# Designs tried in a protein design run: designed miniproteins, single chains, continued (2). Part 100

Each design is a single chain, and the fold is of that chain. pLDDT is the mean over its residues in the fold that is shown.

## One batch from the design tools (miniprotein)

Design m7691
Fold by ESMFold2-Fast:
Structure m7691 (fold): chain A 55 residues (1-55)
Amino acid sequence: HMEELKKEAIELIKKSTVLPDEDKERMIAYIKNDPNLTKEDLEKLKEFLEKLSKP
């Protein structure tokens, strides 16, 4: 479900130590408010965020 992917992406953003707070706020707003957001977009975003969290 889209809603589950949105929650997972938001949690990854919140937990990130690499992203500035301004970028976190922008990304969370994008996930919550973009009517054109697709499952593919959320999956790619999650993948990107997971890669950022690795050493």
Scores: mean pLDDT 77

Design m7692
Fold by ESMFold2-Fast:
Structure m7692 (fold): chain A 67 residues (1-67)
Amino acid sequence: GEADIKRARELLEEAERLAEEGNLEEAQKKIDEAQRYLVRAVLAGHVEEAQELGKELRELMKKYGIK
């Protein structure tokens, strides 16, 4: 639900900080966790918000070369 969107956003912010520090392995773990919360948000009907945050997540991955 709404809590899943909030948690995904917090994880995205943490992943960005870790990536900026050069800790790409830990950043990837936070990204993987954020993706799980986004899936839950979609299933709960928060599709538009989850898609917007998912786009931000993909842009972060592209910026730091995370796969």
Scores: mean pLDDT 83

Design m7693
Fold by ESMFold2-Fast:
Structure m7693 (fold): chain A 85 residues (1-85)
Amino acid sequence: SEIAEELINTAVPGILEDIIAKLEKENPNDPLLAELYYELGLEYERRGDLEKAREYYEKALKLYEETLGPDHPKTKEVQARLDRL
C-alpha cells in the first residue's frame, strides 16, 4: 500500500509505533494495520532482525487471513516471506 509504504519510509522512529497502537485500539481490523505490520516486517528483515521480522509478518498474516482470507495474494505473499525466513 502507498500509505503504509509512505509511513514506514518517512516516519520518525517511534511515530510509526504510535500510529500502530492507535489503529490497534480504534480499528484492529483496518487493512492499513495489516500493511503497516507487513512493511515493518520487511524493514526488520532488511536490517537483519529476523526475530522482529517474524513477529510482524505473523501479525500481518493473521490480520490478512481475517480480513482478506487465506487465498488472497497478499496473504500468500506474507506466508511466503515467513516460510523463507
Scores: mean pLDDT 79

Design m7694
Fold by ESMFold2-Fast:
Structure m7694 (fold): chain A 72 residues (1-72)
Amino acid sequence: MEKVARIVAAELLAVAAEFLGELVPEKKELAEEAAKLAREAARYLEEGNFEEADKLMEKASELINEVDKELL
């Protein structure tokens, strides 16, 4: 279940990043990069490489925080 749960979390993060990019067009490139990193993390999770996936998820979250900072 850990692998499936992590893949779902990564895919949800990617969807959230894409949505934020639509709300903040000026930061769309950062949001798209975050979505790309989250989807890449999902691929590493499918391979069982949790360490690399965690690093990519952390980077994606940092980029999402930068986009979200502009909303407030």
Scores: mean pLDDT 79

Design m7695
Fold by ESMFold2-Fast:
Structure m7695 (fold): chain A 113 residues (1-113)
Amino acid sequence: DLLAKAREAEEAGKYEEAIALLEPLAKAGDVGAQLRLAELYIALGDLEKAKEYYEKAIEVEPSAELYTMLGGVYEELGDYEGAVAAYQKALELDPNNAAAQANLARAQAKLAA
């Protein structure tokens, strides 16, 4: 199981090895691998790659949770307009998502400043 091997590499601090194991799965459309790569790229500070893999996961299986994660990446990039759009999409899918509601309010406040 390549996902299990990638997890073992992550636990050992071998992030480049984990990425190499996950990339072929993510390119084949494995949403779990795409999400794991997005998280790894956030940990490594590669926010553009993190954004790319969340967008790939959303293309396969959109969810309020994925749009909320994408919004967080936009905020880290300083793209508050992108963050607002992503959080609004999350609330279109789940209007009761408390995290997306709170994150939207924060991102809107940044745009108003």
Scores: mean pLDDT 87

Design m7696
Fold by ESMFold2-Fast:
Structure m7696 (fold): chain A 75 residues (1-75)
Amino acid sequence: SDLEETVRLGREAGRAYREALALAKSEEERQRIEEVGNETERRVTRALSRGDPAAARRAAEEGLRQLKELVERAR
């Protein structure tokens, strides 16, 4: 289901977020990671509060994608 997938993606995004923060070499990189994490959480929460688990899943997928890109860039 979209809700179960949203939870799974949220956990993966949380792991990517922590990894990106651990790899960040500057305050600017940390701020960007925090901005992506906060925006992702905001979008997922808003979609779920509106009863739209499909939109929540898409928001979680996009957030995970962005956080993984930040991890790869920092490596």
Scores: mean pLDDT 88

Design m7697
Fold by ESMFold2-Fast:
Structure m7697 (fold): chain A 65 residues (1-65)
Amino acid sequence: SAGAEAALQKGKEYFDQGKYREAIVAYRAALQHDPNNKEAWRLLAEAYRKLGKTDIAEQYEKKAE
């Protein structure tokens, strides 16, 4: 949990800086700690939408449900 929280926070910091690829790497790290973290799946989807990868984003939004 603590590892997932730290990785999510790092990802959010990258996302706020417009560093969407780095945010994706951090969100994936959070999911390695907790694969059922719905927030991580949501944030991963949002980062992919920012990169124009809507099909991938929709797939990951479904994982957040």
Scores: mean pLDDT 86

Design m7698
Fold by ESMFold2-Fast:
Structure m7698 (fold): chain A 66 residues (1-66)
Amino acid sequence: MLSVETVEAIREAGQYAVERIPDPEVKTRAALRAANAAIEAEDKGYSPEEIRQKALDAVDEVVAEA
């Protein structure tokens, strides 16, 4: 199961996407990319701080690509 820190990172990145992105499709894409980035970071053994940053960075990358 995912760590509490990874779940919190996904939740925070999802909220960040909701607040920053008005388009529902772009918002969904950002949330999914953030979740995948957080899970991948946990699997690679990154710290909770790095997992959080990777999730937020994924949202920013979707915004930059939109």
Scores: mean pLDDT 81

Design m7699
Fold by ESMFold2-Fast:
Structure m7699 (fold): chain A 83 residues (1-83)
Amino acid sequence: GNEGAAAGAEAAAAGAERGTAAGGAAAAIAGVGGETDAELGGADEKALEGAELARKGGTYAAKGGGKEKGAKLAKEGAERAKE
């Protein structure tokens, strides 16, 4: 559902901000989790858009080069998923 997708996006943002020594894998996994939850909940378009933004945020974090930008994208995804 919408809240599930938002939670996934927030987790991705937190992972990106923390910049894990393990290479940001947690942020990428969190983004994927959010997308899956949205699908299982019979997501509407806003939930799917939020999950997509979370996934992009996780990808930026995983690459290690854009953790702040990744966190921002994931937070925007969480807000859109809530809408």
Scores: mean pLDDT 54

Design m7700
Fold by ESMFold2-Fast:
Structure m7700 (fold): chain A 76 residues (1-76)
Amino acid sequence: MSMEEKLEEADALAQKGAEAFHEGKYEEAIEYLKKAKKIVEELIPEIEDPEVQEGLKKQIEALEKGIKKAEEKLKE
């Protein structure tokens, strides 16, 4: 799988996570968001473009916030 294909997979997983969260499926949302985060984290060391690297780091922060919010919903 190419780097571009992995980024597309991460984006698709993040979208599925957001959809699951909107449907109240918080456990599924956490799974999708964690998978997306793992892919992005693995790709960052391979990227030399500082703008792309910064964008992906910001995306990881957004995914982390989404995971925490979903985890908080499960603890209610």
Scores: mean pLDDT 83

Design m7701
Fold by ESMFold2-Fast:
Structure m7701 (fold): chain A 62 residues (1-62)
Amino acid sequence: VTLTEEQKELIVDKLVKETGLSKEEASDLISLLESGKVDEAIEKYTPEQLEYLSDLIVEKAL
């Protein structure tokens, strides 16, 4: 998934507020998904955090 810089910042803010991730962690997670590094994202973050981010990205991208 490719996102604009503004979309990334909005998603980071929502992840921080709703999942308790730090801004740095949220940015890393978005970067991992954009790069297709799903396996690394799964190892670093919980399934619930990954599902929430995936739903948010799909909703905003579609």
Scores: mean pLDDT 72

Design m7702
Fold by ESMFold2-Fast:
Structure m7702 (fold): chain A 97 residues (1-97)
Amino acid sequence: MFDSKEFQFDIAVSMALMALSVARLAAKREGDEETVALLERAADEIAAAADAGDADAVIATLRRAAEELRKSPNKELGEETARILERVREQLEAIAA
C-alpha cells in the first residue's frame, strides 16, 4: 500500500539535500572552503539519518545543521540555507504529528 507520509518525508528530505547542494555550489564559487565543509557535513548527516529511516533523527539533524550553518563566515548564505532547513524540519514535524 502506498504510504503518503513516507512519500512526503522523502520529498522533504530531498528538498533539504537540494538546498544544501545549491548552497555548496555558491560557496565553492566564492572560495569559501569552511562553508563548503559545513554544507557537505550537513548533507552527509541528513542523508545518513534519512537512510536509517528515523524521522526524529532527521528532525534533530536538520535543527543542528541549521545552527551550525548560522556560524558560517558567509552569513547571508548560511542564514538563508538555515531557514530552508528549518522549513523542512517544520514540514517533517507536521508529517510526524
Scores: mean pLDDT 85

Design m7703
Fold by ESMFold2-Fast:
Structure m7703 (fold): chain A 64 residues (1-64)
Amino acid sequence: SAEELYEEVKRVNAAAAVALGELRRAGASDETVKALGETALANPDLSAAEIGALARAALEAAGL
């Protein structure tokens, strides 16, 4: 399901797909990665800057 989520996110927002990979490399939980992916699917018009801010906030909340 994680790979299916990645492919669907990549189709609608390339910056969000990159951010999912960055969250995983930083050690974020599957739940955190899924939450960002679901947010991107619900809001495909989010800019790269907005996605970057959400990813940073998610990492900070996780203590990463």
Scores: mean pLDDT 84

Design m7704
Fold by ESMFold2-Fast:
Structure m7704 (fold): chain A 87 residues (1-87)
Amino acid sequence: MSPELQREADVAVLLIQSIVLKRYLSEENAQKLIEAAERALALDPNNATAYVILAAAYKTLGDEEKAAEYAAKALALDPDNEEARAL
């Protein structure tokens, strides 16, 4: 990957973590989180944190099927992830 794209993905993940830690997800923020997490996953498909963010965002949007799918994916990569288990 180019260094610029990797740095951009790392910054996106840190911003996503900050929003999730505040337990603050509105529908507008959920859409932005989905876009950022999908970008991170395009660069690293084994990013468990990005899957946790997708699960939380889709749950906020009422898409229970996608939320469960991404939570299961996060747990498969990191079974000790408490945030994914809570979803």
Scores: mean pLDDT 70

Design m7705
Fold by ESMFold2-Fast:
Structure m7705 (fold): chain A 61 residues (1-61)
Amino acid sequence: LRSPELEELLRLSAEVVSLAVKLTVAKRLGDEEEVAELQARLDELQARADAAAARLAALLA
């Protein structure tokens, strides 16, 4: 069973993985500005993923 909430959570999860890879590369290159930007975006996406998971859990209750 697919729901818009599940689709959103899966999309956010994929984006988190993509951002984590970019963050690792930026850290290895010593790009402090890119690291700060990517870390902020990763934190924001994690908060959105947590919210999406909570909505899905409420929907399935």
Scores: mean pLDDT 80

Design m7706
Fold by ESMFold2-Fast:
Structure m7706 (fold): chain A 74 residues (1-74)
Amino acid sequence: MFEKAKELVVEAAKAYLAGDYEKAAELGREAEPLLEQLDEKQQLEIAAAVYAAAAELTGSEVARKWAEEYEAKL
């Protein structure tokens, strides 16, 4: 469950950053009921993965810093 939720959210973020808003919305809706069952630590891990993906795709130093901050809390 957690791994599937993480994969769906990261893929949704990647789709959104690539301009595929329809795919991002579809993946986000699929992930939503799975996210409601996650604990705080699992939510932090997903946040770290999303910001890491954003930093990789956009080159954003802010996204990289937030990925590192969330990873440090794990």
Scores: mean pLDDT 78

Design m7707
Fold by ESMFold2-Fast:
Structure m7707 (fold): chain A 108 residues (1-108)
Amino acid sequence: DDAALRAEVQRLFLEVIRLEKESLRRIEEIDGKKEDYEKAMEKLEQAEAAARAGRLPLAQFYYGSAWTMEEVDPASVERAEAALDRETLEEMRRNLESTLEQLRKALK
């Protein structure tokens, strides 16, 4: 069921972004380098908005951008959204579950 898989990937993305934002807030409090963390937080907010809109490839690009600071290329997003199939969604789910497990361990 692609609709159920999309909903699961969306839920996982929102949870990963929530924990990443909490992680960045904790690091900012310790390190004090606000400029770099503000830019990463902005990209995570863009990823969260894309995930809430159900635009899963766009959410993935913004999430990646939070770490690389690279601009999200609209043409790459369009290609990824056009190519979004069940296999890609299952890969996203596996990657997000792995990231979520790592974040939960790091924040305990």
Scores: mean pLDDT 84

Design m7708
Fold by ESMFold2-Fast:
Structure m7708 (fold): chain A 67 residues (1-67)
Amino acid sequence: PFEKIFEEALEKALERGLITEEQAKKIKEIIKKNFSDPEILKLVEELISAVREGDEERVKEAIEKLL
C-alpha cells in the first residue's frame, strides 16, 4: 500500500538529513490519521516522486506542507 512506499520515502529523507526524527514521526501519524484526505494523499504522492527523483527541494517542500 502507499503507506509503506511513503514510509520508505520518509526514511530516505531522514538519511539525507532533510528532516528530523521527530518530524518524521509526526508526519507518519498525520498520514495515518488523514490518509483519506485528498490533499494529504497529493502531498504523499509528491513526496514519493520527489524522493525517487532525488529532488531535495521538492522533498523538503512536501515535508513542510505535511507538517
Scores: mean pLDDT 75

Design m7709
Fold by ESMFold2-Fast:
Structure m7709 (fold): chain A 64 residues (1-64)
Amino acid sequence: MEEIEKIAEEIQKLIQEKDPSKKPEILELLKKGLRLQAEYYKSEVTDEEIEELAENILEDALSL
């Protein structure tokens, strides 16, 4: 959980900067965080599902 919390904090910080050049970095952190959460909760998710979820979260966060 500590690793997931650390990633979440980094993502929030980057989103608040509203810098479009950071989008790839945010996306990679989102994918990493989602993968770790899936492992923690023992959820069966594919890499494709994680990527799609990460992209949707990023679009929603940046639209604000």
Scores: mean pLDDT 76

Design m7710
Fold by ESMFold2-Fast:
Structure m7710 (fold): chain A 66 residues (1-66)
Amino acid sequence: TKAEEVEREFELALRAAEEAGAPKSVLDEAREQGKKLVEAIRKGDEEAAREAGAKAGALLREGLAA
């Protein structure tokens, strides 16, 4: 459902950042925040999902800007 869709979209974004040459440290942190986001969505924790999503997004933007 929604959590699976978000997980798949995040995995695709992470792969794109990796192919763009994002540093491993940034990718590792983004993976951690992505897992927290998916878990929060599965639990219905809107606040945790918002925080994890914001952090993951910032890390992916940083990786793509490299």
Scores: mean pLDDT 79

Design m7711
Fold by ESMFold2-Fast:
Structure m7711 (fold): chain A 85 residues (1-85)
Amino acid sequence: SRDELIEKVEELLGEAEVKLFQAFTFGTPDQFRQMQELVDLIYKALEALKQGNIEEAKRLLEEAKKKAEEIGDDTLAKRLEEIIK
């Protein structure tokens, strides 16, 4: 359901925000920028879901998955794949 999908994306956003803070404190400027972009994509997907635009949300989650893969975060990439499917 949409509510279950919203909950999963909210959990993912929270995890990505923790990683963004870690990149800010311990990472490089490039790692921080990459994580900011990933968090932004997940946030936009969550907004689309709340508006009932499931197709747009899935598109944004697919872009987020590509970004997680580019960053090398296999855990976030796998979670995004499971949510999209």
Scores: mean pLDDT 88

Design m7712
Fold by ESMFold2-Fast:
Structure m7712 (fold): chain A 69 residues (1-69)
Amino acid sequence: NKEKGKELAEQIRKESKYIKENWDTFSEEERKKILEVLEFAVEASKKLGYEEAAEVAEEALKELKKLEK
């Protein structure tokens, strides 16, 4: 269980890094969709007890929202 949460956290870190590095290449619609998916990931991770994954997703969401100003 905890190992799956850690794997999910690592996946979110890698995908979020790619998204952040390529943020300006996404359309406004794509950016909104990415933020929605991350918000869902935060809620789902919290419900499943994947604390690290939830924290990683929340941090990614905050960083991307800053890029949107």
Scores: mean pLDDT 82

Design m7713
Fold by ESMFold2-Fast:
Structure m7713 (fold): chain A 82 residues (1-82)
Amino acid sequence: MEEEVRRLAREEEELAERLKEAVERGDVEGVREEAERLKEVARRAAELLSTVVPPEEAERILEEALRRIEGLEEKAVKLAEE
């Protein structure tokens, strides 16, 4: 589990960098693609987390993570369009 969590954390960091590069390029499609991948990583992380915390807690953490990613995506798309 620890190795899987560490793997997901690295994947999240790589996706965040790719999202930043897409914004800098003005690549709206790339921004949306990287944001969707970030959401997928968040869902996988929450599924793993549900093995060690109550399901309700894992669900709340997932909802918060998805909300943050959606907000980031909206801002990133706007910046890339400009």
Scores: mean pLDDT 79

Design m7714
Fold by ESMFold2-Fast:
Structure m7714 (fold): chain A 58 residues (1-58)
Amino acid sequence: SEIEAWVREYAAEYPALTEAEVEAIIRQARVEGWSREEIRAALRSAAIAKATKAEDTL
């Protein structure tokens, strides 16, 4: 599907995010009618938030 293709594309650009996290953002973007630039901004914000929060490594 189109969503699956977009998930793979953006997951490759933002490896800090899981495919599930990328899919959630893309699905929300489609509901809200976001542009590609708005999707990119949301993905960047999510990646930065993850880096800033510093998740525990096993």
Scores: mean pLDDT 76

Design m7715
Fold by ESMFold2-Fast:
Structure m7715 (fold): chain A 55 residues (1-55)
Amino acid sequence: AKEAAYLELARLVKEAMDEGITDPVEILEKAIEKAREQGNDEVATLAENGLADAR
């Protein structure tokens, strides 16, 4: 379950990078937005924790 959430976060990060975003903070912010759009609060929370850990 948790491993699946990390894998989904990785996909959303890749999608954000494909949009031309190169800043790690902006990439994670986009991943959070995409996760919320999907209704996946678990992935959104993981991305928020990742953002806090990176900064």
Scores: mean pLDDT 76

Design m7716
Fold by ESMFold2-Fast:
Structure m7716 (fold): chain A 69 residues (1-69)
Amino acid sequence: GEELEKEIRELLERALELAREGRFKEASQLIDKAKELLKKVPEEKKEELERILNEGARQVDEVGVRVVL
């Protein structure tokens, strides 16, 4: 429950920091880990955490597109 939500949020924050440093491979690996944790979340919490994950992933992608392109 709540522990998985905290883990997902922390992974997304760390991924964004890594992306800002140009460490996109590591940032992508943390996003993938967050997605794996989301699969283990109970159905009743899945939609809420999926929105959080999508928001964090979009922020990482925006940083990555500007630096890689």
Scores: mean pLDDT 74

Design m7717
Fold by ESMFold2-Fast:
Structure m7717 (fold): chain A 80 residues (1-80)
Amino acid sequence: LEEIAASLTPLEKRVLLALDEHGEMTEGELADLLGVSRSTVSRALARLQNRGLVEQVVKGKAVFYRLTPKGREVARLLRE
């Protein structure tokens, strides 16, 4: 987990911390919060999903993202 935390880009770390603070967020909400484009967030979310740190939750027409149990452990390390 420490190795994973150390290998994350600054944007990936910010995404994990935002999801840890807010629970579930859409790609648009993350883009607005972090001050980056939706395409930039989309790529970061895809990488985090591939690593098993983030998962998708579909609610109506919106796709939300949240931390997996592994993602929550990594986010905790980022706060230390």
Scores: mean pLDDT 84

Design m7718
Fold by ESMFold2-Fast:
Structure m7718 (fold): chain A 67 residues (1-67)
Amino acid sequence: EPLSPEELREAVRVGLAEAIRVEEEHKGTLSEEEREGIEEVRRMAEELGEGDEELYRERIREREEKA
């Protein structure tokens, strides 16, 4: 069951957004395993050209300012 390239990219985008969100909100409470998982998602995102973490971090900050 290999995902199509587009499905894989979408899954990685969603995973990266969630990983960044969790890391920014829970930095002090993340386990070593969770941190490793986040790093692996980042590596996959970079390989697929979806590794623009600054864009995701800006979106998170903007949401916090609006809330």
Scores: mean pLDDT 67

Design m7719
Fold by ESMFold2-Fast:
Structure m7719 (fold): chain A 68 residues (1-68)
Amino acid sequence: SAADRAAAQVTALLEGLIAGAERLVESDPEMARNNVEAARWLLEARGALLPPEVRARLEARIDAVEAR
């Protein structure tokens, strides 16, 4: 469905931003911070499209990056 495609697209974008932040946290903290901020904004704007368990998992990953 269109909703399933939208959820998959949002999930892929969030995973990309989070993976980017995880990769850059040591070498480029400013860019890592920008990726985390972008992921937070996307999750706030589009998080309702995601299954609760997927959203919780992505939020936990963002929190883990911010704690580093």
Scores: mean pLDDT 85

Design m7720
Fold by ESMFold2-Fast:
Structure m7720 (fold): chain A 79 residues (1-79)
Amino acid sequence: MALEYYEKGIKALRNKDYEKAAEYFKQAGDLFEKQGRYREAAVFYRLASQAYKMAGNTEKAEEYQKRADEFEKKYREKL
């Protein structure tokens, strides 16, 4: 469930395990995307992007920032 991945992501952030935190936030985003909940998906992909940036993984940080922007646009389009 998305809440489980969020909890694990926060725990990883507190432990400064940024790569692992990013993976958990990505998995939460994937679950919200599958549910058509694009606003929540965008939030979690943005969190994953920030965690990847803190891990020094600039390529994945850019990838998930772009994905977050894309899903934010999908949310606005639905309104």
Scores: mean pLDDT 84

Design m7721
Fold by ESMFold2-Fast:
Structure m7721 (fold): chain A 87 residues (1-87)
Amino acid sequence: VENNVTIGDNVTIGEGSLIEEGAVITGENLKIGNGVLIGNGAVITAEDGAVIGDSSFIGAGAKVTLKKGAVIEKGTIIGAGEEVVIE
């Protein structure tokens, strides 16, 4: 966890994951897997029970919205500055 990182309630982060400076993570019961990289200034907004799979990459400044029970599969790459909604 780097400086100026914001992490919301009931977020679980797996081993070897890196959350870079300025990242904002909000969600209810969000599970972040092992070896996930969340880049500088990335914004993740999750509804209840969303999952980010192991070894996923969320690029700098990306904006990711996860709907209820949404799953990002293992090894998914979301590029820098991308805006995505996962249902």
Scores: mean pLDDT 82

Design m7722
Fold by ESMFold2-Fast:
Structure m7722 (fold): chain A 65 residues (1-65)
Amino acid sequence: DPLRAQADARLAEVAKELTEEIKKFDEEMKKNNDYNSEKVSQFIADVLTKLGDAIDEELAALRAA
């Protein structure tokens, strides 16, 4: 099923990108010693929004098939 394969591949890419963003954010916080609850909360919100958007796009594509 090409649509399922495409959805799986895209979600894997998003998961990889988010993992890299999390690692980079953690390294920046440690390097600058500017760990801040507001920055952490905003970063979590941004990550969840990106993940939700990716899931919604793939679900919409699957429903259209």
Scores: mean pLDDT 74

Design m7723
Fold by ESMFold2-Fast:
Structure m7723 (fold): chain A 78 residues (1-78)
Amino acid sequence: SLAQDLQTLIQMAGDPTVPGELLAQGFEEVARRAGQLDSPVGPQVEQYLRQAAEHARQGDRQLAQQYAQQAQQLVQSG
């Protein structure tokens, strides 16, 4: 599920052995799927996850996790 994949990516963001580009690609794939949801929160979840991907590429894992957690909260509430 999207929520499970997002939780896995949030955990991977805490692992310094995971390459930032791989983490970013994961966030981008989940963002794409969020944008395709028949849900009013889909576009905002997509936006947060694209920001998570960008910060993951830049090596800012803390901000990547923060944006991903914001997306996760929206998925759980919608």
Scores: mean pLDDT 85

Design m7724
Fold by ESMFold2-Fast:
Structure m7724 (fold): chain A 68 residues (1-68)
Amino acid sequence: AVAAEDPEELLALLERERAAAEAAGDAARVEQIEVARAQLRALTGEATPEDRAIIEAAEARRAALAAA
């Protein structure tokens, strides 16, 4: 089994899931997985500016829904 306790292994699992979702044409699932990967990188201190932008966009979307 894939060890999910390691952030590196979680990122690898999420990339595999993203590739499967992309192959299936599931754009919504691809987006969800990209947000999850960005959040994992942020937790480990490895977040890029692109990762932060993805997280901020997701948080803004969530805040807009909460404000409605």
Scores: mean pLDDT 76

Design m7725
Fold by ESMFold2-Fast:
Structure m7725 (fold): chain A 90 residues (1-90)
Amino acid sequence: MEEKEELEKRIEELEREVERLREEAERLVAEGRMSPAEADGVRALLELAERHIEEARKALEEGDLEKAKEHIEEAEAAIRGARGLLEAAR
């Protein structure tokens, strides 16, 4: 089923983006370009994204594509917030 497979792909992309942004935040702290407190803000948003990714996977397992989409969109919003904080630290 194309829609379910596309949502699974989106979840995988979001999981990779969360990992990438977490590594970037850690690198910026190590370089002295971001405070530990600012990095904690990024991590909090990425943890929110991870919770929504988990709920999206559960919704797909239950066959609830609409609920999965809503959680994917919430995860994307949290990731955008984390990116904004990382850009502000540059």
Scores: mean pLDDT 85

Design m7726
Fold by ESMFold2-Fast:
Structure m7726 (fold): chain A 71 residues (1-71)
Amino acid sequence: VEELRELAEKAGLTSLFAQQVFAALVREGIPEELAAKAAKEIEELAKKEKDPEKLERKVQEIVEEARREAE
């Protein structure tokens, strides 16, 4: 939704993928601060890791960590 997109932009997320991850996490009930932290970490990781399989695995780890911290 538009509100989540603007909130992600305010957090400094420029990647559409990172913004999408942020929106998904917030919709799951994860606090905006944790969702922004996870999405930003994923955005930075995508710039450094060019192996799709390794990137996917690390993205999943970051998302799971955010979910655990939200509990």
Scores: mean pLDDT 73

Design m7727
Fold by ESMFold2-Fast:
Structure m7727 (fold): chain A 80 residues (1-80)
Amino acid sequence: SAEELLERALRLAREGRVEEALELAEEALRLLVEAGDLEKAEEAAREVIRTLLTHAEDVLKGIGAALRLLGLLLDAQLAA
């Protein structure tokens, strides 16, 4: 489920595993968007972005991941 993917993404993000956290977060957000729950997708993205930026060993990698998640949400918002 999206909730389970999000929980795993947040765990990996807290470990500084940016690439793995991003992959799971992107899939979780995709599932939430497909379900039509844009508000929950935005909340989830905010939490993942905050966690990535706080725990990333490579700040630029964390910023890049955050921008990718924001781009996914923006695209979903425009498609709605």
Scores: mean pLDDT 79

Design m7728
Fold by ESMFold2-Fast:
Structure m7728 (fold): chain A 62 residues (1-62)
Amino acid sequence: MELIEEAERHLANGDYERAVKLAEEAIKKNPNDPRAYQLLARAYAKMGKLDEAGEAAEKANS
């Protein structure tokens, strides 16, 4: 999905809030894609939102 690649680029550039938004949009289009949840977990962790990061990581493994 194009949204995953866009989210990965923003995550790499330090735009964590935009990476979260794009990962959420990717989940809405394909809720079975674990990469979107993995991106959410990484972005939330970088932002210091450890509870949200943990929940996203759990969904990636579900």
Scores: mean pLDDT 80

